# Designs tried in a protein design run: designed miniproteins, single chains, continued (3). Part 70

Each design is a single chain, and the fold is of that chain. pLDDT is the mean over its residues in the fold that is shown.

## One batch from the design tools (miniprotein)

Design m10576
Fold by ESMFold2-Fast:
Structure m10576 (fold): chain A 65 residues (1-65)
Amino acid sequence: MREEALERVKKLLKEEGIELSDEEVEERMDIGVDNMKDAGVEGATYEGVVKKLEESIKLVKELEE
């Protein structure tokens, strides 16, 4: 659900020391979805954007560990 995806993103960003307002998070999520649609990529949803963000964070942490 949209609300669940937004809460997950806010928690992930806070754990990485990034604080954004709810409006800023929503704007970034909407931009992400629009970019995926413009590129013709499947999974152009809030959940798809969250999954990509989680994967990026995991890769960064793997390099730091």
Scores: mean pLDDT 72

Design m10577
Fold by ESMFold2-Fast:
Structure m10577 (fold): chain A 85 residues (1-85)
Amino acid sequence: MEKEKEEGIKSLEDTRKEAEARLAQYVAAGASPEVVARLQELVDGINEAIERVKKEKDPKKAVRLASILDTAYRVELVGVDVEAA
């Protein structure tokens, strides 16, 4: 269970890294301020999600929370790519 919590946190950290990479790419490409702001909000939200999972003392709740939040943020990243296309 603790290992599953650590795996969930790592997945969120990987999602944050992907969001940060997209932010850097879109800034370099001269994307609109609105797209840049949305990606920054996603990075900030993922950072908050990681902290929430770390603070959750119930390992089962932590794993469930990490899974739900990671899925939600990955869907939002796909949404940014669709809007930018």
Scores: mean pLDDT 82

Design m10579
Fold by ESMFold2-Fast:
Parts: C-alpha cells; sequence; structure tokens
Structure m10579 (fold): chain A 98 residues (1-98)
C-alpha cells in the first residue's frame, strides 16, 4: 500500500526533527550553563540519550503496528501529531537561542 511509503517518510521526518530538537537543547544548555559541572553535564546528556532512545522505540513500535495490520491512517496521524509537537518545541528553542 502507498501508505507504507508515506509512513516511512513521516518516520524519517520525525527522527530528523527529534535530532534537531535535541541539538538545540544541547546548545541552550551550554548557553544557560557555561560553568556546568561534569556531574550536571552527565545528567543532562543522560536525559538527551533517554529521549533519543524513546524516539527510536516509538519508530520501532509504529513499524511493528503497521506489520501487525494496524490502520495505516491512524499510524500516519500519530506520526504527524508527534512531528508537529517536536516542531513547536524546535521553534520555541530557536527563539531562546535567537
Amino acid sequence: EEKRKELDELIDQLLKTVAEYNTLKIRLFEKENPDASSEEVAKFIGEVLREIGDAIDYEIQLRKEFEAGADPDSLIERAKERIEKYQKQVEELRKKLE
């Protein structure tokens, strides 16, 4: 079904948007915490890595649901909604970074 290609393209877009979001979070952390301790940096990087892991798990779950016969329109809608959420967060972070 053509919807498989649409879902694959949306998953790729979601992962790219999550990567941009986390890159901007790192830049903001550096700007706001120039004297951060090694412990504070380690904690922040741990949070970033967990969020990236969650995004990868979400991708795997969407693909599994598609292969299991889930409604492709529902999966496409979920992917679009999550992309929109991250795009809004990216825009907010860009405003904080000028």
Scores: mean pLDDT 84

Design m10580
Fold by ESMFold2-Fast:
Structure m10580 (fold): chain A 70 residues (1-70)
Amino acid sequence: MFEELTERAARLAAEAVRTYLAGGPRAEEEAARLNEEALRLLEELKKTASDEQFQEAVRAAVEAARAAAA
């Protein structure tokens, strides 16, 4: 389901950024794990979605990450 995978990937990307910025002894490792999970969801979506849907999902994840960094 395009919308569900897009929302999950965007949420994980934002969580990765927030985790990294919050700091802590394992923040970088945890942020990397969350980012890898987001990338895996985007790769899965790419197999079933159109090019336009995939581009939209990537933009949503990037915008969510940028918003979390602000």
Scores: mean pLDDT 81

Design m10581
Fold by ESMFold2-Fast:
Structure m10581 (fold): chain A 61 residues (1-61)
Amino acid sequence: SEPPVRLSPEQLERLRAAILEALKTRDELSEEEIREIAERLGVSPTTVRGVYYLVLAELKE
């Protein structure tokens, strides 16, 4: 098991922005889209998925 990668505030903001941009053109992200964002930003798919669920919760409020 790899230790959890610490996201800097800047990396978290970039990841959040990428997710929000993708959600402008679709209602939800597939697992393949999550992996593609992860590869692009150099973070784990688990990290992208966690931030994605937080973004979805914020958009519903």
Scores: mean pLDDT 75

Design m10582
Fold by ESMFold2-Fast:
Structure m10582 (fold): chain A 83 residues (1-83)
Amino acid sequence: MTPEEAETRVNDLIQRAAEALARGDFEEAARLAEEAARAAVESGDRRIQENAARALEGLAEAARERGDEEAAERVRRAAERAR
């Protein structure tokens, strides 16, 4: 996977996770966030990993605001893995 392909995939997964969260689908949001973190790590690109971690941290805050602490924790752990 090229860095450009990896960045596109990570951004797509994060966007889909945010959309799932907006629908109240906390399980799908957490699953997509975990996939985004894995894709970022597999890219081997530190810039992609750091950008993914930052975006996932924001998503974890949004999940907490929506009232799902379990999903927020899973997304936060995904952010940690992306680094």
Scores: mean pLDDT 85

Design m10583
Fold by ESMFold2-Fast:
Structure m10583 (fold): chain A 98 residues (1-98)
Amino acid sequence: EVEELEKEIEENPDDPEAWLRLGRAYFRQGKYDEAIEAYEKAIELDPDNVEAWLNLGLVYYEKGEYEKAIEYFRKALDLDPTNGFALTLLALAEKKIR
């Protein structure tokens, strides 16, 4: 999957969806720093992509960086205030820093 996504990006480096998929593939492999770089590129190309902000927050949550996770979940909610998943993740991350 990563190898196929890297080929897609070589052909279309400005496709934010391909970068988002690459970030998810790295995240599944536990390659958190590579996942962050891919999600940051997706956001650079499409800063209103709620899923990219949400997934950045999830990577930081898994790294135990709860304050950064909260910042990114709040950004996702600023873009989509009705996102119940982002609300749940924000509450879970806030509970970790109490």
Scores: mean pLDDT 85

Design m10584
Fold by ESMFold2-Fast:
Structure m10584 (fold): chain A 95 residues (1-95)
Amino acid sequence: DRERVLREASAVLRGFGYGVRAAGEPSLEALREAAREAALELVREFPDPRLQEEAARAMVAGARFELRLLGVPEAEAEERLAAIEEALREVLEEA
């Protein structure tokens, strides 16, 4: 809601996207770990669960974009995105 909150969320989301791209051929576990780390940062920075949910959805969209830039086939990309989404859900549910 505040400009600072949006700016900080944007920084976390960009970091996650760069991490996915930089990993090259990331394993499902490596993607889950990156998603868990990013979700923990969202929980630390944003106490509002709705902002956490919106940021998590943006992270998944960003990861989809990065996987497409890496040339990952659609079926494999969806499998990796499902792993990311599950990891995000687990952290946010425990927050």
Scores: mean pLDDT 69

Design m10585
Fold by ESMFold2-Fast:
Structure m10585 (fold): chain A 90 residues (1-90)
Amino acid sequence: MIDRIKKFAISTVEGFRDELEKEKAPQDYVTEVGKLLENLKNAKTKEDFIKEVQKTIDLLEAYASEYELSKSQKDFLNQLKILLEQLKKA
């Protein structure tokens, strides 16, 4: 069960990164999301994974405060928040 939530969270972050690249977002944001994505893939414990998901949400919220999000980006961010709550309850 938890492994499926983790895979879904990783895919959601990959989708958000792809939308950032597609819209030619500032390279610093693309680079930092990519770095957090690698941290998610390399997280060995549930606690480490939750921490990296929270950091990713915080970064995406920071991006949202400066830039208008696409519908896809809003959907990915909302999905990631739902997955974080599911991970905490698992």
Scores: mean pLDDT 84

Design m10586
Fold by ESMFold2-Fast:
Structure m10586 (fold): chain A 82 residues (1-82)
Amino acid sequence: MVSDPKRKEVLDKEVEASLYVMAGTIYERQGDYESAAEYYEKAAELYREAARLARDGGDEDTARIAERNAEIALKRAKELKE
């Protein structure tokens, strides 16, 4: 099988980013918009890192999905900060 060490790093970043999105959603539901925005911004950065690693590994589909997830998280953070 083709060596895929970058895939492990991509998955780790994607999992971490998803946990930050979940935390952001919980804070948003509690009315803590400042904390929610910060967690969504952290999630967006992690998704961007995952996209960069995926692209470096030749996985353009995963990179595209991660970039989209980063955009969604960042948009949500901006809406909360207004």
Scores: mean pLDDT 82

Design m10587
Fold by ESMFold2-Fast:
Structure m10587 (fold): chain A 69 residues (1-69)
Amino acid sequence: GKKEEIHKRLLELIGEVLRLIGEILDLEREMETASEEERKRLEEEIKRLEEELKRKLAEMDKLAKELDS
């Protein structure tokens, strides 16, 4: 049913969100020892991952609202 498919997608999104958070934290750690040039590249990559995270969190919010319907 629809509810089971939404739960399955939410579990997939939770896994993807945790992976993205892990990648962001790893890159933030790399920034602590990075050169100025490396830091700029890392900041751009972190920003890209944060935008992906934002999109997935928005999808999770939308799916959670569908469960209330």
Scores: mean pLDDT 85

Design m10588
Fold by ESMFold2-Fast:
Structure m10588 (fold): chain A 82 residues (1-82)
Amino acid sequence: DLLARARELGAEATPEAAERAAELVGEAALEAEAAGDRELLAEAYRVGLETGRRYAEAHLPPEEAARAAALADGLLARADAL
């Protein structure tokens, strides 16, 4: 399960783990598109946004991390409304 591994790596919030998580999210998104699996594609985007937010919180200044989190939360809410 690519997305489960991406979530696990994203929780570590290291640059190496974030890079690997992004690779796994990208691979899952490509597989979802090839299969026409919109649910899996949406899930891949959600995992990617969550991983990016955790990385930002660990590595960016608090103001920039908060802005990134607000943008990610807005995108997730809009995706859930579809």
Scores: mean pLDDT 72

Design m10590
Fold by ESMFold2-Fast:
Structure m10590 (fold): chain A 62 residues (1-62)
Amino acid sequence: DKLREEIAKIDFEIEVLEGMLLIVRGVSRVTGVDLSEQIKRLEAEIAELERRRAALERELAA
């Protein structure tokens, strides 16, 4: 189904971005370099994808 395929694509994108966020947070913590803007940008991108995923999940459930 097209909706399930779209959700799967978003799930994959979220997984990739969460991996990047984990690495960036780790680097910032270990090195003391201020990466707060990069972290906020990644968090915002994940939040937007999660919002889109929730909308598709509601459409699939209806």
Scores: mean pLDDT 85

Design m10591
Fold by ESMFold2-Fast:
Structure m10591 (fold): chain A 69 residues (1-69)
Amino acid sequence: MEALESEEELKELRELGEELKEKAIEYAKKGDVKKAISLAVAAALLYGAAGEKEKAAEAMKEVDELIEK
C-alpha cells in the first residue's frame, strides 16, 4: 500500500480535496456541470491519495446528485 511519510502531507491532501469538493458543489448548484464534474474528480483523486476512499466516493455522488435533477 502507498503511504505518505508525513501526517501533514495527508492532512494537506484532505484539505485540498475538501476545498475542491465544496467548489464542485457550488458549480453544480450554478448549473456549470463541466466545472462541477472536473472539480469533483479532482477532489476524489485527492481524497483517494489521502486514503479516504469513502470520502472520494461521497464527493462524486454528492455532485452527481446535484447535476442529475
Scores: mean pLDDT 77

Design m10592
Fold by ESMFold2-Fast:
Structure m10592 (fold): chain A 95 residues (1-95)
Amino acid sequence: IEDLEKSRELLRKAAEAAKNGDLETAIQYLEQAIDYLSRAMKEASLEEQIDLAVIQIGAAVLLNLLKQGRITPEEAAEGAEFLAKEVDKLIERLK
């Protein structure tokens, strides 16, 4: 749960940075969030690993599009916020 809570916090920070036009900081927070999602996956049940894999793929796609300059800061913020909400739902299920 701690790794999921850290991932959610980092995704929210990535959204804030993107919203402020600080794409470099948003990229750093997304990379850190992906690392914490990977850590959470190692201790998850098989069903939880499937949900976590979908979120991790989404975060990786968002990171790659942002690095390539293919999405706007607003789109990056929306994507990071969406992923943070998906992590929040998983945390609620695991309580």
Scores: mean pLDDT 82

Design m10593
Fold by ESMFold2-Fast:
Structure m10593 (fold): chain A 80 residues (1-80)
Amino acid sequence: SPLIGSTKDNAKLAESIVKNIRAAYAAKGKTLSANEQEILKIAAEKIKTSDHEKQGEILLLMMEAIREGVAPEEFKKRLD
């Protein structure tokens, strides 16, 4: 478990999540859709400015949005 939250730790978490999702798609010979790429970007940017409690919520909302195939605008509303 993370011991502290910081901007640097948040940036590393955001980078790791994006990298892992992109790698998982590449391993299956797939590319992220434009909507999925934008959702990942929105989530990563929000994670960078959020504490650990909020980061967990953002990750769950991001995974749900990708699963449901929602538009990036709808995902952004869910983050509010």
Scores: mean pLDDT 76

Design m10594
Fold by ESMFold2-Fast:
Structure m10594 (fold): chain A 69 residues (1-69)
Amino acid sequence: AMAESEALGRAILDHWYEVLKKEYEENPDDEGVKLFLKMEELRRANTAGPEQVKEINEEVKKIFEKARK
């Protein structure tokens, strides 16, 4: 259960990391850079939990929507 939950959390972060990376390449901004680096730090640490993933997912979604306009 715990291992499955953590794996799912990391998979979600990996997905947003790739999405954000592509958007950042096309239209970089300070907020995007901040979040990109934060996600990389969590990816290296491999300590992201469901709550942390949820918070980051909301922030990534917000920045991604802003960049898409």
Scores: mean pLDDT 64

Design m10595
Fold by ESMFold2-Fast:
Structure m10595 (fold): chain A 94 residues (1-94)
Amino acid sequence: MEEFKKLVEEAAKEAGIKAKISARQEGDTVYIEVEMEGTLKQIAEFGRRFAGKAYELGYEASIVTEFEEEADLENPEQKVKAKLTITVKPRKKL
């Protein structure tokens, strides 16, 4: 759990965004709720970086993004408040 919080912090720093992090674990699955405020571009960059870091550690990450207010998805520079629900679980070796 703590390792994934650090990955969130690193991905957020690399995307230039500040994040509030809450995490819980159920068995081998970690659920991370991230609240952040930034541009759509920064939020997308965060998701890409976090998923990549988790993948390199042998995990898969699923990210669901919810905006608290109406967002213009055609404006990447628009500042929005977003809640991201991240589900992290071990990758099955195929």
Scores: mean pLDDT 78

Design m10596
Fold by ESMFold2-Fast:
Structure m10596 (fold): chain A 97 residues (1-97)
Amino acid sequence: KEIEELQKKLAEDPNDADAWNKLGDVYYRQGKLEQALNYYVKSLSLDPNHAEALNNLGKIYADFGKYKSAIALYQRALELDPNYEEAKKNLQEVLEK
């Protein structure tokens, strides 16, 4: 149902970076990492300063063991939002690898 709601919203406004990021979140929760990655990339193509999408893309890179890429994405998210607690926690976890 959440996918249908987001797809309807995106049909009405295809430039909604937040909606593309949320669609990525739904696919990430289902373990569909390639689809989630594509949607987070789409979100960032519309808003390169989308801190949440940067953090979420970092999580995918960390899931693939690409820790250097994940670190760079988490650091970028924190440059945009220094109070982003999830990104701080994610960064700390990958730095211990």
Scores: mean pLDDT 88

Design m10597
Fold by ESMFold2-Fast:
Order: structure tokens, then C-alpha cells, then sequence
Structure m10597 (fold): chain A 78 residues (1-78)
């Protein structure tokens, strides 16, 4: 489910001091394969992450910034 995929992504990014766009893409791909992230869930998540990166003007987020972006996506999916 989308919520299970997001939980996995949250736990993985919490382990990191910083996460690059590439690393985050790999984490999302693994979550999609193991937990089944929907197209809608993937779109919402991608939009939240891209918005955070655009605001920071960086392709690198801190673990805390990544968590905040993913939690925004989670709220939209509820």
C-alpha cells in the first residue's frame, strides 16, 4: 500500500544525515517494488520532494528535510 511504502521510505531517510536525489530515487524504487507504491502515491511523493528541493535550490536534502517532505505527501494521501 502507499502508506506502507511511505513508512519504509521514512525509516530509510531517518537513517541518513543527508540524502541526494539519486539516493532518494533508489529508496523510492525499492519501496515501490516491496510495498507497491501506486502511480498517484508516486506522483504526490515526487511533487513534495521536488518542491522541497526547489525551495532549497539543491538536489540534496537533510534527513529531517526529507522526512518533512514525505510526511506532507503522507497527509495528502490520507
Amino acid sequence: SDLEALEYILEEVKKKEEVTKEELGEIIQKAAQEYGLSGEGASILSNAINAAMDEKKSDVLSGEEAVAAIEEARKELE
Scores: mean pLDDT 81

Design m10598
Fold by ESMFold2-Fast:
Structure m10598 (fold): chain A 89 residues (1-89)
Amino acid sequence: SSRERKIKIAEELLEEMKEAVRKGDLETAERLAKELAALVSLEVSRGDKETVRKLLPLLEEALKLMEEAGLKETAEYIKEVLEEAKKFL
């Protein structure tokens, strides 16, 4: 389904983000985190609560990864997207 495909893409973004952090490629990690956050924001704008609910845990993992990597500005951006998504649900 379209929803399953979006979740798969988000899972792949998170795995690539973990790999980028492991390699010290923080620029790529930040870009991927912003892409995941943008995907969540897009689904919020589309009104798809069920897809947003499935994506939230992945975005929360991305936040933790950004915080652990010391990427404070990107972590702050993800927090804002998480707050908006939670208000939408």
Scores: mean pLDDT 89

Design m10599
Fold by ESMFold2-Fast:
Structure m10599 (fold): chain A 61 residues (1-61)
Amino acid sequence: MEAPEEVKELAREAVKAALAGDIEKAEALRDEAVKLALEAGDPETAEVVQLIVDEVIEEAK
């Protein structure tokens, strides 16, 4: 898979954590999802995950 299902699951958990106000957890999950996507050779998914989670974190501030 270009983007493993694990990347998408980590991204979803990061968004959930950010929405719950757990910014530290959201950032950790975002970083893991981005790293895994890059290692899978999918920089587009890595960029999308980072942008979406960062937007949610900023909204939670």
Scores: mean pLDDT 79

Design m10601
Fold by ESMFold2-Fast:
Structure m10601 (fold): chain A 63 residues (1-63)
Amino acid sequence: SRQKELDELEKNSQEAQQIYREMKKRGWSAEEIRKKAEEYEKKGKYLLSKQLRVVAEREEAKA
């Protein structure tokens, strides 16, 4: 259903933000974060990978 799709998108968005924050705390570079997004894509986690790239790009643009 539409609601399940929206819930899935929200869940992936929250997970991507949490992963990004954890990686930044560990001193990860934008390149390493993008590499991790590619690894998620290879594992079939396409929505999480895409959302993680969006978060990384937005934070890079602020710097």
Scores: mean pLDDT 76

Design m10602
Fold by ESMFold2-Fast:
Structure m10602 (fold): chain A 72 residues (1-72)
Amino acid sequence: SLEKAVQLLEEIIKENPDNAEAYLALGRVYLEMEDYEKAKEYFEKAIQLDPNNVEARKLLEEAKKRIKEKRS
């Protein structure tokens, strides 16, 4: 389940707060849950830890686009 994925990824981050891939994975889970604001925050954290991650930047733009669609 998505809820179990969140719990596992949060535990990984608790043990290793510099794990950019865990933040990227959390962002994807929240994107699937349609929680675009949380997805955006986790993608931003992933980029902060790994600025050269092209995938994280693309997913951040997707989350931002979905937030704008929700407001319009």
Scores: mean pLDDT 86

Design m10603
Fold by ESMFold2-Fast:
Structure m10603 (fold): chain A 73 residues (1-73)
Amino acid sequence: MSVAESLRKLAEEYKKQGNEAMALLLYGLAYMAEGDYEKAKEYFDKAVELDPSNDDAKSGRNLAEKKLKEKEK
């Protein structure tokens, strides 16, 4: 199982537990692992919207934005 697949499985578990913010964070991390920085940013943005105090989601969003800008150049 890839790291991204493991993260998605974990995200589904948190979603079943009602922890939507953690599920979105883990989906963002899975997309980061796959190099899909645009999708990663979308999921991190949603995680921040649900929990604005989540520094991990904010850090992930900033990293995804940086990677996306590097890919555009």
Scores: mean pLDDT 81

Design m10604
Fold by ESMFold2-Fast:
Structure m10604 (fold): chain A 71 residues (1-71)
Amino acid sequence: GAMAVLSEEELRKRIDELAKKVLELFNSPDPEKQKRAEEALKHLNEAVEALKRGDFETAQKHLDKAEELLK
């Protein structure tokens, strides 16, 4: 089925929530979690840039990748 694209407001909310989780993992004593947080931050930055361009599909894909890394 076609993937539903989130609204700009929903994408911004996901960015905020994932950014908080990145910070949480950076504060973890687990070096593996810190490494995943750094990878997730790269995807988060790409999502922000895509959102600035109005490319909501690309933003959503990067947020999905960040979310998977932050599990």
Scores: mean pLDDT 80

Design m10605
Fold by ESMFold2-Fast:
Structure m10605 (fold): chain A 65 residues (1-65)
Amino acid sequence: TKEEELAQKLGEAISNKDYEEARAYAEALENPEAREAALKIVEAAEKGDNEGALEASIELLEALE
């Protein structure tokens, strides 16, 4: 789905430290819960908060189910 493609691109952007591009993919998510969770992932990753990023990733997966 489009949401799954955006989530994949979000992960790739974070892996490359492209946080601005990661935010753009997060903002493109139409599901409000998925969008909020994705933005939390980007913020946590930028801050080096690995636990926060993992927690937000679980929220994103739950929102997309």
Scores: mean pLDDT 82

Design m10606
Fold by ESMFold2-Fast:
Structure m10606 (fold): chain A 104 residues (1-104)
Amino acid sequence: NLDEGNKLLLEGKYEEAIEYYDKAIKDDPSLSAGAYFNRGMAYYKLGKYEEAAKDFEKAIELTEKRNPNSPSLASIYDNLAKAYEKLGDKEKAKEAREKAKKYL
């Protein structure tokens, strides 16, 4: 489950963490903003920046749809910016950082 995935993420067991997040997403894709965010973090730690960015984008989409004023949006946009920086997309990284500041 999500809590076990978070423990695995903290222990550096990124592939095992992804398995728990995959299950959470399959069980309810529309309610899985947290699972998308944490799976993005695991992908980022594995150097899978394209997959990380896609998961962060999905986490933002779901979070904004449910809670447009959610304080978690600042941290998700910041992590999205970091993924875009690793991919060399300077414009998208800049846009994501400006969005992160808006939600602080």
Scores: mean pLDDT 85

Design m10607
Fold by ESMFold2-Fast:
Structure m10607 (fold): chain A 50 residues (1-50)
Amino acid sequence: ATLRIEDIAGLGADEEGNWIFIGKDDKLYRAPRSSLPELLETGFVEAEEI
């Protein structure tokens, strides 16, 4: 799924260092380590709903 920065309510991480984004829809999304710089620079990130 494509997440916009304004649709993210929170941020966590897993044991491998992937980001866990908490959506404003109360769903969790996993994305790779590079995703946070991409989100901050572009306002968008590709993430997998978990």
Scores: mean pLDDT 81

Design m10608
Fold by ESMFold2-Fast:
Structure m10608 (fold): chain A 90 residues (1-90)
Amino acid sequence: MEEERLIEQATRLMEIASQIYSRLLKKPEFNEEATKIQELMSQMAKAVLDRDFEALRKTMEQLLAVAKEIAKKDPSFQPLVDQMEAAYRE
C-alpha cells in the first residue's frame, strides 16, 4: 500500500537525518540547520503517529531540501544526502 511505502520511506529518511544531525552537532557553523533537522524529524514522527500522510510527505520534502542545502555548504554531507534522495524516490 502507498501508506506503508510512505512510512518505510519516512523511517529511512529519519535514520539518515539522525546521522546528519549527529555530525552537525560537531560543527558550530551548522547550529541553525541542526535545529531545523531536529524540528522536521519531530514533525515527521508526529505525522506518522497521527497517520497524516499529507503532512508526512510535506515534512519529508522539507527535510530533503534542508539536507541538500547542508551539502551545498559542506560537500562531505553529499553521500548521506544522496542516500536520503534515493530513499525518497523509492
Scores: mean pLDDT 84

Design m10609
Fold by ESMFold2-Fast:
Structure m10609 (fold): chain A 60 residues (1-60)
Amino acid sequence: AKEKLVKEAEELKRRAEEVGDEEAVRLADQAIRAVRDEGDLKKAMELLQEAGLRLLAKER
């Protein structure tokens, strides 16, 4: 649950860094913090969805 979500967020952050999307990096980092610092899994999932959709849009 929490560990898997953090791993997904860290992987998404790495992908965002590779494509140079600073906003997607920020969203993924906020998702990691939502899990680790706030324990808010719903907020983390919403942030990951936004970051993922943003990266998909850039892939054309």
Scores: mean pLDDT 78

Design m10610
Fold by ESMFold2-Fast:
Structure m10610 (fold): chain A 66 residues (1-66)
Amino acid sequence: GASAANRAGAAANAAGSEEGAKLGQLASIYAHQGDGEKAAEYAKKAAEASKTEFARNAGLRAAQDS
């Protein structure tokens, strides 16, 4: 159910958020250095690392909007 999904989402957020944050920071560093290709690559990896976080947050946003 929803409570099990929320708990799994919180655990995945804790693990994925750290990895995603590191990858997002690398993307930001490469963007600052003018390396748009590497910036895009690491941004994509950050999004992939946090994809479970996206599903959880989409559910929360839908509930908030209802």
Scores: mean pLDDT 62

Design m10611
Fold by ESMFold2-Fast:
Structure m10611 (fold): chain A 84 residues (1-84)
Amino acid sequence: GVAEVTAEYNKAMEEARPTLERLAAALEEDPSLLEPAAAAFEPAKELFKKALEALAKGDVEKAKELARKAVEALEEAARAFLAA
């Protein structure tokens, strides 16, 4: 159920943590980057929305898959943003 999806999300977030910490440091150094960063993360937000919709329908396996993809998209967007 929710606990299994949360566990997968937390595991994926731990894997992404070094990249997300670098992004947080960059945003603290230059707050003007907040709006461009928010735009770059729209695809990850859509995947999180789909994960929540799957969970609401009782599809735990699909919700876990989408939650992981959402975190992977977030990490990819963060890496691309930091490289720009």
Scores: mean pLDDT 81

